# Ledger of designs, part 68: designed miniproteins, single chains, continued (4)

Each design is a single chain, and the fold is of that chain. pLDDT is the mean over its residues in the fold that is shown.

## One batch from the design tools (miniprotein)

Design m14493
Fold by ESMFold2-Fast:
Structure m14493 (fold): chain A 112 residues (1-112)
Amino acid sequence: MVKDAADLIELGKRLTQPLSEEEKRELLANLDDILAGILKFLKSKDPTLQYQALVTLKRLVEKLGEEAARAILSNPELVKAIQDALKSPDPGIQKAAKELLETIKKVLGEEA
């Protein structure tokens, strides 16, 4: 579960490395709790934490595939927060949100 900014950064870093099948299973088993924690940072007023949240969501979709993409899309608060990020005056946040949605569409298009 992502409880603080250090947990978010650590998860994001771990997702840049190859995951074992056991690690993927554990992430999927705890996915709703992980997404709830990430949502907290995505709703933060800190643009650095918003950016890290978007990057971590993208990496989760890249590593866990369709199941992670569908879990994100089925969470209405998370979808709203991503849509709000697309309208951000911060170009880094706007770009990260666009890249996340492109990754979700690609994964769902390849699986569907």
Scores: mean pLDDT 83

Design m14494
Fold by ESMFold2-Fast:
Structure m14494 (fold): chain A 63 residues (1-63)
Amino acid sequence: ALTRAEAARIVAGARAAKARALASGDPAQLAEAGAALAHAGVVAEQVGDRALAAELRAEAAAL
């Protein structure tokens, strides 16, 4: 089962990937960061954080 600590690491990793992708402007890194944020949104929903899940999905769609 996913723990809150594991969910927090996945979210932090996805947001770090977004920051790197935005700094680089590389389309491949932006696509990868978008996929990571979408996955982090699913993980947030699984641990019951619906507000964070919605935020992460919006961040993914904005890339």
Scores: mean pLDDT 85

Design m14495
Fold by ESMFold2-Fast:
Structure m14495 (fold): chain A 56 residues (1-56)
Amino acid sequence: ADVTITLGKKEAERALELLKERGIPAPTIVANPGLTASDVEKAAEEAVKRIEEAVK
């Protein structure tokens, strides 16, 4: 399935790192510099969880 995830730059970078580390196929991740997150790590891990569910 085509999944597009929009994250802040730091969150997108961290999410890609986690995806590669876990061997999960990376969908399209769009970095939006306008997004603000209090917890970059939590936001990245939440995105990875959603991606895992989307790609199985």
Scores: mean pLDDT 70

Design m14497
Fold by ESMFold2-Fast:
Structure m14497 (fold): chain A 65 residues (1-65)
Amino acid sequence: DLAEALRRAEEAIRLAEEERNLVVARSTLHDLGELLAEAQRAGDEAAVRRAEELIRRTKELIKSL
């Protein structure tokens, strides 16, 4: 379920922000890239937009760590 996977990714981003955890942030970025590809293959535009937003947020987090 893409929606559940994206929700878990968002929780991982929150954890990485709170703990300043670069390893979790990088792992989450990798997972989000795979979820984006899956959403694109499924034609799920809402999931594509959400994954892109979370990718952008995770990249900004990594820059701040």
Scores: mean pLDDT 86

Design m14498
Fold by ESMFold2-Fast:
Structure m14498 (fold): chain A 55 residues (1-55)
Amino acid sequence: STQDQLQAQIDAVSLEIDKLLQQYRQAPPSQQPAILAQIQAKVDQLQGLVDQLQS
């Protein structure tokens, strides 16, 4: 179902965010802005998926 597909995507994006957060904490300051931008994009994607699931 669409709901099952959305839940699977939410789970996948959540794992990607966790990995990026680990990379961010270990990254030198010069690389942190690029990783932060990737985290923001994934958080925005996650919000969109959650909004669709709740509709």
Scores: mean pLDDT 88

Design m14499
Fold by ESMFold2-Fast:
Structure m14499 (fold): chain A 69 residues (1-69)
Amino acid sequence: MSEVERLAREIGEKLREIGEETDKLAEGRGNIKLAEEKLPTITDKEEAEKLKKAKEEGEKTIEELKKPK
């Protein structure tokens, strides 16, 4: 296998990861906004826990993507 073929495959994998991270960022942003809006109005502990988890996952995704390289 040539060096060029190996590099092309690695680039393809990296581009796929970036696409997935971009989708996660958009989803994370939506989840954080929704959680922040709904959390103060929720009296059900299970619903609050679910939204809190979604918010935390969204915040982690944004934090990971905020890091330069």
Scores: mean pLDDT 64

Design m14500
Fold by ESMFold2-Fast:
Order: structure tokens, then sequence, then C-alpha cells
Structure m14500 (fold): chain A 120 residues (1-120)
């Protein structure tokens, strides 16, 4: 079902965000790394809330898709802005983590938009 596919996508997204956060733990501490960690934690919490509301029948699958797309796009845009930060430009390892995560988020947006079209 669409609901089961969304629950699976939400779980995969949470896992990917957690893996990105774990990669940050390997980097030297910095204000940008701490800001990025906070952005990832916020996104994880919001995806978990959507997953719970979808499971409890409080929101429709279509509403869940729209909210997930908004969260993923918001995170992607914030990460793209961080790529322009001087500290990120001076840190190739941090830049690589951000670029890999942005690419993965773009894949989630594409999957969610495709799923939404199938529901119309």
Amino acid sequence: SVKEELMRIADELINDLREAKAELDKLPPSPVVEQLRALLDGAIDEVRRIKQELEEGKISPKEAIDRLIAIVRGLRDALRTLLEHPEVKANPELQAVLERLINRLDEYISKLEELKKKMD
C-alpha cells in the first residue's frame, strides 16, 4: 500500500540522516558541524512525528507525502546554503558529507513526488 511504502521511505530517511550525523562525529568540532547536527536532529524528529501521525491515521498518505517533501526540501536548501560557508569550503571532508547527503535528499524528493503522482 501507499501507507506501507511511505512508512518504509520514512524509516530509510531517518536511517540516512542518522548515518550522516555519525559521519559528522568523525570530523573536528566546529560551529558549522554543530549547526548541521542540529538541522539533522530536527529533521529526524519531524520525520518521526509524520510517521507516527500517519500510523495513527491522524493524517492522510497524501498529506504525509506533502509534509515529507517540505521537510526534505527545507533540509536540502539549508545544506546547499551551508556549502557556501567559508568553513565548509575550507574542509573537503565536510563538503563531501554535505554533497552526498544533498544528492540522497534529491533522490527522496523524486521518489516522494513520483508516489504523489500515482495517488492522483
Scores: mean pLDDT 89

Design m14501
Fold by ESMFold2-Fast:
Structure m14501 (fold): chain A 65 residues (1-65)
Amino acid sequence: MADLEKKLAELTALERAVLELVAQGYSFEEIGKILGISPATVRRILERVMEKLGLSSVEELKALL
């Protein structure tokens, strides 16, 4: 079975921060403002996080967390 904590340990600090903020219900605009990056960059980082976690959608990511 997929071990979420093990996969989270493989994320960069920035990827982990984006994941945690998405899990808490923040929008890409809000996350970008918090982290000092563009909303488009937040989306790209989230796509990489989902790839590393083996997820295909943000809805699956939120349901897993």
Scores: mean pLDDT 76

Design m14502
Fold by ESMFold2-Fast:
Parts: structure tokens; sequence; C-alpha cells
Structure m14502 (fold): chain A 68 residues (1-68)
């Protein structure tokens, strides 16, 4: 489930495994494209931790389209 994949991502994040955490948040979004928790955590990790600003902007636009 999207919730289960998000939980796995959060656990990886707590272990400092940021790239692996991103993979699990992306899996959660594949299962539920409107799953706010996975989208929010993915945006946070990409923008604030990994500094992948272009990838983060794409997720931000998706969030703004789903939650206007």
Amino acid sequence: SAGEETSKGMRLYSQGKYEEAVEYFEKAIELDPKYEYALGFLYYVLSKVLKKHEEAEKIKKKLEEIFP
C-alpha cells in the first residue's frame, strides 16, 4: 500500500539513507498519486536534504495541482 511504502521510506530516512527513502516515497506515489504524506515527504527530502531543486519543483507543482 501507499502507506506501507511511505513508512518504509520514513524508516530509511531516519537511518540517513536518503536516496533509498526517495525510492520508497516514489513507489508510494505510483500506488496512490494523490497520497499527500508521500508527496510531502518526497518534496522535503528532495528540496531540503538532497538539494535536488529541479526534481523538488516538479513534486511541488504536482502538490499544487492536486491540492489547489
Scores: mean pLDDT 83

Design m14503
Fold by ESMFold2-Fast:
Structure m14503 (fold): chain A 99 residues (1-99)
Amino acid sequence: KVLTPEETALQLGKRLNLTPEQVDLLTSLLENLGDRENAERAAAILSAAAAGLEVRLDESVEELLARLSPRHQEGAYGLADLLLETAERRKRAEEILNS
């Protein structure tokens, strides 16, 4: 069974020690990955948490990325592009299946 955005956020939250508020935000972002801003925000949160940094919900994507090392910043940009591509592929598959 394919995981829902909420199930995905909960599993990632357990692995990355995210707070309930961070998991809720991640769920909302994963539900709306077709928006580049949401993909960039989700990638920044996941990359910061994976790097062991405190994730602040009130900071911008740019502020969050500035706290990452250059290597982790590159990883976050790559992850954002991958998340956006995945959402676009899913939408295309749904369009084909509903034709």
Scores: mean pLDDT 77

Design m14504
Fold by ESMFold2-Fast:
Structure m14504 (fold): chain A 73 residues (1-73)
Amino acid sequence: KKEEIKKKIREEVRKTFLDEAEKYGWRHAAEVAREKLRELGKKYGFSEDEIRKIFLEALYDASRELYKKNKAK
């Protein structure tokens, strides 16, 4: 179902964001995550608007995880 695929894509993009941010910083992570989302969105036939929404949601998820990680240090 589309909702299950959207959840998986959001989670994959979030993980990519976190991995890239740790290695090369937030700006680089945003570019890599955006490219990955466009590739996945095209593969599964999502619209540009759906891709933008998933990106913003994944970005929010990643920023919350980084905030928690910084507070744990």
Scores: mean pLDDT 77

Design m14505
Fold by ESMFold2-Fast:
Formats: structure tokens, sequence, C-alpha cells
Structure m14505 (fold): chain A 60 residues (1-60)
């Protein structure tokens, strides 16, 4: 399901960036949206987080 796909992506982000406080707060917010059944809002927030992290990686 889409929810399972998003949870898997969150796990991968947490493994790589989970020590960062901003990333921890964003992951917590996305997980809360998923628990509330707000799958589309969770996806939008995750897409924004992924874009941000990709920009940071591109700068290294």
Amino acid sequence: SLKEELLKKLEEIEKKYGSDKFVQEEIAAIRKLLEEGKIEEAKKLLDSLETFLNQIEASR
C-alpha cells in the first residue's frame, strides 16, 4: 500500500539522517499524518523533505 511505501522511505531517511533534530521532527510529523490516515498530506511532506535532503547531498 502507499502507507507501507511511505513508511519504508521514512525508515531509510531515519537510518541516514536520524541524528539531525530537524529530520527527526519532520519524520515525527509525517508518521503522525500517516497514523491519522492523512496519506496524501504525509506524501506531500515527505516529498518536501526528500527534496531538501537531495539539495543538501548535491552540495557535498
Scores: mean pLDDT 82

Design m14506
Fold by ESMFold2-Fast:
Structure m14506 (fold): chain A 69 residues (1-69)
Amino acid sequence: AAEAEALARAGQLSTENRKDSVKRGAAILLARKNGDTSPEVIEELYKNLTEEEAKAILDQEADDARARS
């Protein structure tokens, strides 16, 4: 019981970590496009991004990188 509960909780934390990483990565990319990568700007962008917006930004950057290669 405790083991199954711990695994379920670990799954939730892993999902939250993935969502946080996506939002953080997108915020950094937006900050670079704006020409200001200060921690304050990145943090502001991070707070205002939804998961869907963050994913779209990362997908667009990946496509742009492939097109430029």
Scores: mean pLDDT 72

Design m14507
Fold by ESMFold2-Fast:
Structure m14507 (fold): chain A 75 residues (1-75)
Amino acid sequence: SAKESFLKWFERHREQMLELARKEVDPETLEEIAKKIDEVKKQIETIAGSDTTTKMELLAELGLYVSKKIQEAQK
């Protein structure tokens, strides 16, 4: 239940991030962002449900990564 709800949220969040980035970055950079999101998803899926600290840290790092890529594209 909670895991399924999280995965649905993550998929929606992924699509929203890619939609926002698509307007700001090159197609190649957009693909890099998509790959990074998929990597983080795989990492989170391997984390024990009780390890919320590591999960939150990975989500924060992902957000920073995407933000930086958009900022670099905007100059």
Scores: mean pLDDT 78

Design m14508
Fold by ESMFold2-Fast:
Structure m14508 (fold): chain A 80 residues (1-80)
Amino acid sequence: SPLEKLLEELEELLKNNASIEEVLEALEKGKRELEKQGDLKSAIFVGAQIGMARIAASNGLPTEFITQQIIKAIKKLIEE
């Protein structure tokens, strides 16, 4: 699924100490893929995560922490 693919990409980015710009790029790509597949609810959810990540980064929160919180949120969505 596009959510599982996005989760794998985010976990790889976390492992590689990726920048916030790389994390946001992966989220934007994941959102577009979800929209293309008609999963609008998941696309809206990922859009909300992008908004949260931008605000958190602008307030000086570490990229690792932001990425970990997004991974947890997506895992919870997949498990529901």
Scores: mean pLDDT 88

Design m14509
Fold by ESMFold2-Fast:
Structure m14509 (fold): chain A 58 residues (1-58)
Amino acid sequence: MLASDEAVRAAVEMVKAGASPEEIVERLMEEFGLSREAAEAVVEAAVKHADAIAERLA
């Protein structure tokens, strides 16, 4: 199991709370020990996931 799955979950929650992508990247690097490149990829996946949820509510 990869820590990235928990990182994506945390990133989705932060996106829903209105955190900026940069703030989320910094949190993921600090909390999960991800590189900046890995954290940016996780944020992109989380933003896309949160956007799909928002579209379903519209």
Scores: mean pLDDT 72

Design m14510
Fold by ESMFold2-Fast:
Structure m14510 (fold): chain A 100 residues (1-100)
Amino acid sequence: SLVERLRAALAAMTPEQKAELRSLFDKVEEFKKKLNYKEDDVDSPYAYEVAQFLLYVAERLGLPELKELAKKVIDGQGTPEEIKEVIRLYKEVRAALDAL
């Protein structure tokens, strides 16, 4: 259900929200490329950057469940399963942006 809510929110984005999200997404991808992090690496600082990005997405799109999940990972309180879910949700954002 969180994936479905995220997909619906991404589809309903305003042009301003799309531009802001694209800009931040590009910065995360630059960080990943520069440091050669693997996308699914739950033990890397990359998970923290992904969680920060998803916190922004959650706040801008009004997704309280995603906000709580992202904050847990940022605070170092995320379980391995929660970190994997954060990375999975980030891939959903990439797919939505690539379809636009």
Scores: mean pLDDT 78

Design m14511
Fold by ESMFold2-Fast:
Structure m14511 (fold): chain A 78 residues (1-78)
Amino acid sequence: GPVVEGARRFVERLLKLAKEGKYDEAASIARTAANAFRELGRDEVAKALEELSQAAKNGDIEKFEEAARRLLEVVESL
């Protein structure tokens, strides 16, 4: 549905930034999204976005890809 497609495009945008070495920008975007979802009471989505932000900040590609997969799984379950 539109929510899952939006999350997929969001992940694709962050992956593009990571491939360009823009880890701080990717981390900032994910952290802002995590805060927004936490305010909406979507704690599972917020947690997945926080893990994505932390992996991006650390430049940990393996953890970044794992966190991105978890985010898509959580959103698909909504």
Scores: mean pLDDT 82

Design m14512
Fold by ESMFold2-Fast:
Structure m14512 (fold): chain A 59 residues (1-59)
Amino acid sequence: MAQELARKGLEAAEAGDLETAVEYFAKAIQLATGATPEVARKKAEEEVAEFAREREEKE
């Protein structure tokens, strides 16, 4: 499910593997919304950047 891919993306982001996190979030977005790989990847990059920013603020 897209939710499982999003969870794996979050785990990768928390581990500092931002590139793997982008890949998982992009796949989750494609499955959930039907977006093209390019659009999904751009949105995943934005979400991963937000997670990285929030993690630095809270950790």
Scores: mean pLDDT 76

Design m14513
Fold by ESMFold2-Fast:
Structure m14513 (fold): chain A 73 residues (1-73)
Amino acid sequence: MNKEALEYEVEGAMHVIAAGVALKLGDIKEALEHYKKALEHYKKALELSTDPEERARLESNIAALEEKIKELE
């Protein structure tokens, strides 16, 4: 993964952690905002990634986040 793609993936992961914390505290609205931010960061990482294995991993993470967002809405 290139440095820019990795930075977006890391920022996305940080938002997933923040969403999990918000959800545990019962703040569904804040959890949704963080999951949506994570989704945007992972999509940006996918745009910048050229490695097929990295792309597959990011696509899997994006699909999981989209499902989680639907479950919470």
Scores: mean pLDDT 84

Design m14514
Fold by ESMFold2-Fast:
Structure m14514 (fold): chain A 65 residues (1-65)
Amino acid sequence: MREFRVPGSEPAVQMFARENGRPVPEEVVIVIDEATGTAEVRDAETGELLGRVSAESALALVSMA
């Protein structure tokens, strides 16, 4: 399991939040589970789940940020 923190000001994070119908947080935590090939995008302050993506999609988001 790997965790990445990305500021909410990043365009990729803003697009993801809007696509999932959520307000843009100040910071998100992307938790990648390599065993399942999935990742969770969470609000860094509240811990609320904003959405789930594939591990590959999460790595691409982190790479663009």
Scores: mean pLDDT 76

Design m14515
Fold by ESMFold2-Fast:
Structure m14515 (fold): chain A 86 residues (1-86)
Amino acid sequence: MTLKVVVRGKSIGGKLAAVGIGTQGELEGGKSTVTIEGDTVTVTVENASQEAIDAAKNLARGFEKAGGKATISQEGDTLNVELEAP
């Protein structure tokens, strides 16, 4: 399964957490790519572990609690976690 985490807006903590998920995924035998475009950070983890997926879902809950937006969707073998800072 491929995990894609997108963090939009000016959340430094959210961006660092997403990069941390990418690092964990790489250490667990996945392949991680980080792309930074303006205020958006995209982290893609190919062959993501369940631990990386659970961490992404926990990050989504944190964004919702902070008044931001979180959208989780699955398209084929890709789990998309889209996060927007308040």
Scores: mean pLDDT 84

Design m14516
Fold by ESMFold2-Fast:
Structure m14516 (fold): chain A 77 residues (1-77)
Amino acid sequence: SMEEKVEKLVEEAKKAIENGDYDRALRIASLLVTKGEIEKAREILKAIREKYPDDPEVLQKVDALEKTIEAIEKRRE
């Protein structure tokens, strides 16, 4: 089902974060945004920020995707 696929993506993203592969986690978050799973994408982005609070490169990439999400939501007005 779609729910099972989304759950698996979230689990894969969390595993990537634990393994230090934040680029993979960001790609999964972007895929979830494309699927309309905004809340799950934000959950992943929050986990990345909490794991890498002092990494400006990681935080810049997280901020860029958060701004993309905000732009998508604004278009729904």
Scores: mean pLDDT 83

Design m14517
Fold by ESMFold2-Fast:
Structure m14517 (fold): chain A 59 residues (1-59)
Amino acid sequence: MKADAEEAIKQGEEAEKKKDYITASVHYNEAARLYLEMGDTKSAQEAFDKAVEAAKKAM
């Protein structure tokens, strides 16, 4: 559902604030999957890009 995807984005942003980039990447990937399931390709791409950026910061 849209609310579930938005909550996943929020959890990712909260993890980033704590510099927990691994957890942030996981939440952003979850949001991307939920947006794709709803057919919202643009929001899914944005969430995936955030997940990739967080994963790079975790390295």
Scores: mean pLDDT 82

Design m14518
Fold by ESMFold2-Fast:
Structure m14518 (fold): chain A 63 residues (1-63)
Amino acid sequence: MEEAKKLAAEMTTADEETMAKLRKELAKLVSHSAAAAVASAAYYEGISAEEAVKLLEELIKEE
């Protein structure tokens, strides 16, 4: 779980190419839907690293 949280936090500062790679790695650890939701929030909403980690934890809880 710590690795998934680190990936979610890194997504908030990633460029478009790095984001695609991080999303794929996160999807392997959790789910494609959770990884896509975190990537979308980080890229389009500009959420903070703390907010990205919290979003990931809530998405995992719903799985």
Scores: mean pLDDT 79

Design m14519
Fold by ESMFold2-Fast:
Structure m14519 (fold): chain A 56 residues (1-56)
Amino acid sequence: SEIRKEILRLIGEILRIIGEEFELELKGELTEEKKKEAEERIKELFEKIKELEEKL
């Protein structure tokens, strides 16, 4: 279903954000601002996933 595909896409996006944070940490480039931006993006994506799960 399209809803299931969208959920998988959103999960993939969350994993990519987490991976990007780890790479920035390894480079010593992870700032508090960038960390908060990533946390906010992940929160919004989790909320979208929860809304889509209600429709499965």
Scores: mean pLDDT 86

Design m14520
Fold by ESMFold2-Fast:
Structure m14520 (fold): chain A 56 residues (1-56)
Amino acid sequence: MEEDYKEAREIVKKLLEQGKSPVEALKEARDYLVSKGIEESVARMIAGEAVAELLS
């Protein structure tokens, strides 16, 4: 879980730095976590927390 959050945060950070929207960054991080076997609602929660942290 902690490692998954760190990976999601790095994905979101990279995408935001590339000029992607927060919505696009959340989608990409969520899809990545789901591809690793994380349940979709949990992946969305983790990706959402990463986006919120980086925008605060």
Scores: mean pLDDT 81

Design m14521
Fold by ESMFold2-Fast:
Structure m14521 (fold): chain A 68 residues (1-68)
Amino acid sequence: SLMAISDLVSQASLLSSPEAVRLITQALGAAQAGDYETAVEYLERAKELSSPEAQELLDRAAELAREA
Protein backbone atom coordinates (compact mmCIF):
# COMPACT_ATOMS: atom_id res chain seq x y z
CA SER A 1 0.00 0.00 0.00
CA LEU A 2 1.33 3.44 -0.96
CA MET A 3 -0.19 4.83 2.25
CA ALA A 4 1.77 2.29 4.34
CA ILE A 5 5.01 3.20 2.52
CA SER A 6 4.25 6.91 3.06
CA ASP A 7 3.65 6.38 6.80
CA LEU A 8 6.88 4.39 7.28
CA VAL A 9 9.05 6.89 5.38
CA SER A 10 7.46 9.84 7.24
CA GLN A 11 8.43 8.18 10.54
CA ALA A 12 11.96 7.45 9.23
CA SER A 13 12.34 11.09 8.11
CA LEU A 14 11.84 12.30 11.70
CA LEU A 15 14.87 10.17 12.71
CA SER A 16 17.05 11.08 9.71
CA SER A 17 19.66 13.61 8.61
CA PRO A 18 18.79 16.19 5.90
CA GLU A 19 20.82 14.11 3.39
CA ALA A 20 18.80 10.96 4.15
CA VAL A 21 15.53 12.95 4.04
CA ARG A 22 16.35 14.09 0.47
CA LEU A 23 16.74 10.45 -0.60
CA ILE A 24 13.55 9.45 1.27
CA THR A 25 11.67 12.25 -0.55
CA GLN A 26 12.96 10.93 -3.91
CA ALA A 27 11.86 7.40 -2.95
CA LEU A 28 8.33 8.56 -2.03
CA GLY A 29 8.07 10.52 -5.30
CA ALA A 30 9.07 7.44 -7.30
CA ALA A 31 6.55 5.26 -5.41
CA GLN A 32 3.77 7.82 -6.02
CA ALA A 33 4.63 7.64 -9.75
CA GLY A 34 4.39 3.81 -9.63
CA ASP A 35 8.17 3.38 -10.09
CA TYR A 36 8.74 1.03 -7.17
CA GLU A 37 12.12 -0.18 -8.51
CA THR A 38 13.52 3.38 -8.31
CA ALA A 39 11.80 3.85 -4.92
CA VAL A 40 13.68 0.79 -3.55
CA GLU A 41 17.00 2.18 -4.88
CA TYR A 42 16.51 5.51 -3.06
CA LEU A 43 15.38 3.76 0.15
CA GLU A 44 18.51 1.53 0.12
CA ARG A 45 20.71 4.63 -0.36
CA ALA A 46 18.88 6.43 2.50
CA LYS A 47 19.52 3.41 4.77
CA GLU A 48 23.31 3.88 4.30
CA LEU A 49 22.98 7.34 5.93
CA SER A 50 20.54 6.26 8.66
CA SER A 51 20.48 5.14 12.31
CA PRO A 52 19.43 1.54 13.11
CA GLU A 53 15.95 2.80 14.10
CA ALA A 54 15.44 4.59 10.77
CA GLN A 55 16.91 1.61 8.87
CA GLU A 56 14.19 -0.69 10.30
CA LEU A 57 11.44 1.64 9.03
CA LEU A 58 13.15 2.04 5.63
CA ASP A 59 13.61 -1.76 5.34
CA ARG A 60 9.87 -2.26 5.90
CA ALA A 61 9.08 0.44 3.31
CA ALA A 62 11.46 -1.19 0.79
CA GLU A 63 9.81 -4.61 1.30
CA LEU A 64 6.37 -3.09 0.63
CA ALA A 65 7.76 -1.39 -2.50
CA ARG A 66 9.27 -4.69 -3.75
CA GLU A 67 5.88 -6.41 -3.25
CA ALA A 68 4.07 -3.68 -5.21
Scores: mean pLDDT 84

Design m14522
Fold by ESMFold2-Fast:
Structure m14522 (fold): chain A 62 residues (1-62)
Amino acid sequence: MEKEINEAFVRMMISVSSMSENLKDRIEMLQKAYDLAKKYGLDELAKEALELKKKAEEELKK
């Protein structure tokens, strides 16, 4: 039960970050999603958040 709630919350953070046009806000939110996913043992979501953060960081370099 608790893991399902935590998973939904992390998924929501990732979704909201992907809708942000501000790259710095997106990177910060994805970092928080990654940290929470790791804390809750949500390895797949942690990987998704990290990959999206790396993509946002690459966009910031342009």
Scores: mean pLDDT 79

Design m14523
Fold by ESMFold2-Fast:
Structure m14523 (fold): chain A 86 residues (1-86)
Amino acid sequence: SPLLERARELLAKIQELYEKIKNSTDPEEALKLGKEIVSLLQELARIYREARERGMPDDELRELSALVQEATDLLNEVSDYIEKLL
């Protein structure tokens, strides 16, 4: 599914940004990268909404939901990391 492929690409980008944040000691850089993760997660959530509205099969929606959850978990870890830098 093109939507699932796009969702996987977005998660991969979020994972790359997460690694950059973990390797940064600069709060300003970490905040900037964190904001980019938020933007990518919003796009991923939009894909999930579109998939639901188009009647994507339940098994594919479950996979897409898992990708959204993983991205959300990474954003929560980023938020915790940035708080420790401030």
Scores: mean pLDDT 86

Design m14524
Fold by ESMFold2-Fast:
Structure m14524 (fold): chain A 72 residues (1-72)
Amino acid sequence: ALEEAEEHARRAEEALAAGDAEAAVEHAREMAEALRRAGAPEADAEGAVAVAEAAALRLRGDEAGARALLAA
């Protein structure tokens, strides 16, 4: 479960480094799912997705959207 979350986190980081915003968010959602299966708090799972979505928005040039997402 945690190793699965770490694997998905690494793939999300690789996707962001490659400029693939869609793949980064997808891997972050898979990480959140693995965290939920491991019994992690929902806030941890939601936070992981929000951080990846904000990074993806910045990669697409949407800094205002990224800031709004992280402020919620």
Scores: mean pLDDT 78

Design m14525
Fold by ESMFold2-Fast:
Structure m14525 (fold): chain A 72 residues (1-72)
Amino acid sequence: REEEVRRLLAEAIRALLAGDRERAQALAREALALDREVLERLNEEVVARMRELIAAGASVEEALRAAAEELE
């Protein structure tokens, strides 16, 4: 269950980075339908990791890509 939410969130982030907003939204909705609480927790982890990387000098795109890779 959590592994599925992690995969869907990582795919949604990659879709956003590729400019495919419709695919990103569909994947995010699928993750939300599977487990909202797990998705909320993973979103907080992604945001925390992004803040850390941006503080270290990464761009938003670089931070988001790295956070997505760590979800898998």
Scores: mean pLDDT 82

Design m14526
Fold by ESMFold2-Fast:
Structure m14526 (fold): chain A 96 residues (1-96)
Amino acid sequence: SEKYLEKAKELAKKAIELARKAGDEDLAKLIEQSLKVALDLYEKAKKEKDPVKKASYTTAAVLHLIGASIDAKIRGLEEAAELLTEAAKYLQKAVE
């Protein structure tokens, strides 16, 4: 669903904005890189016809956003971490 993909992107962008407002440019760049990789993996999952490979790409995409969420939480940016976890859920729903 295009709607779920757009929601995932919006949530991740809000997390990037929160990292920048906190003065953590390194975290903002990390989240941007994680989002870029997650979106590339999502595109591969969407085009993949083999159910096992599709699930593998989807899981990898979700884990990149969850990884960024963990990094945000370690840095004390709980709201950014929550947004990234929610983005991961919407990205998973977008592949369904």
Scores: mean pLDDT 90

Design m14527
Fold by ESMFold2-Fast:
Structure m14527 (fold): chain A 58 residues (1-58)
Amino acid sequence: SDEENKERVEKLIAEMEEGIKRFPQLPDAAKAREIIERARELLKEGRYEEALKLLTNT
């Protein structure tokens, strides 16, 4: 469901943000920030399945 997908997306974003806090200077951290920003835009647009796919295929 959309609500379940939204909740899962929010959880994955939070987990990625914690990873960035631990290794902010690595190139992978910069890539992760870009993925998070794109996922947040998809979340704002109600495109929860696309946001979930983005976060799980990176």
Scores: mean pLDDT 79

Design m14528
Fold by ESMFold2-Fast:
Structure m14528 (fold): chain A 86 residues (1-86)
Amino acid sequence: SPAEMDAILEEVRDIIDESTELYKKNYSSLTKEQRREVAILEASMTLYYLNISLLRKYEPNDPEALEKARELLKKVKELYEEIKKI
């Protein structure tokens, strides 16, 4: 349902916001290489957020689109775990 996709988008946004706050707190302790790695992972999370947003916009009632949104949320969570290891 559209409401389930909205909940997924909210969860993804919360993860991205949490990642941004973590980056701000740790910025001065990161190497140039670590900062680059975080930037690439954050870009990937943002791209998945955009993908889910477009699925919500164009296919809000498609069960397959909802399943895809859930897959992308899982990928965002995996990327955030990688950021936390840096």
Scores: mean pLDDT 88

Design m14529
Fold by ESMFold2-Fast:
Structure m14529 (fold): chain A 111 residues (1-111)
Amino acid sequence: DQELLDMRLAALARHLRRLGYSPSEIYEEILKRFGLRVSRSTLSRRIARGERLLAEMQEEIKRRLLELGVSDDLAQLIAGSLYSMYLHNQDLSLLDQLLEGIARNKEIESL
């Protein structure tokens, strides 16, 4: 479950960067929101791990969507939403429901 936490830390860090937070402000906010008592160097390594795990999952999801006949643009958009799902602590069963829905409606994407 540490991998899941690290992915959540990475998602929040990315969100705060997009909002214009400095690296120091990002670290302080993450430590505060998650109630973590770790060094900034430890937090940095955990965020880097989470970013790698999220990137690997995005590529796997994109690959599966392409295999289902989803367009490259739509597959990229859906895979990119993974960061938002982890940021909002969403149930990943929603991803399975989305993939099933796309498989069911793939004829709409090919028209």
Scores: mean pLDDT 76

Design m14530
Fold by ESMFold2-Fast:
Structure m14530 (fold): chain A 70 residues (1-70)
Amino acid sequence: MVVLSPEARAFLTEKVAKSEFWAQMFGVDPAAPAFGEGAQNGVIALQAARGLPVDGVVGPEVLAALKTLE
């Protein structure tokens, strides 16, 4: 299960709403974003690609990595 801080959830919700790339990467509907298994898979893939611990937790380091996708 993906664990998102309120800041990370707000960031991902905004990005998914404004970008098809983010919506497809995290497997969420931009009109009604729900961060479940699809979002967990996206976070895990990003953690693996960036060499971060693959734990599905979006802390400050993972949030910073997400911001580099802009």
Scores: mean pLDDT 68

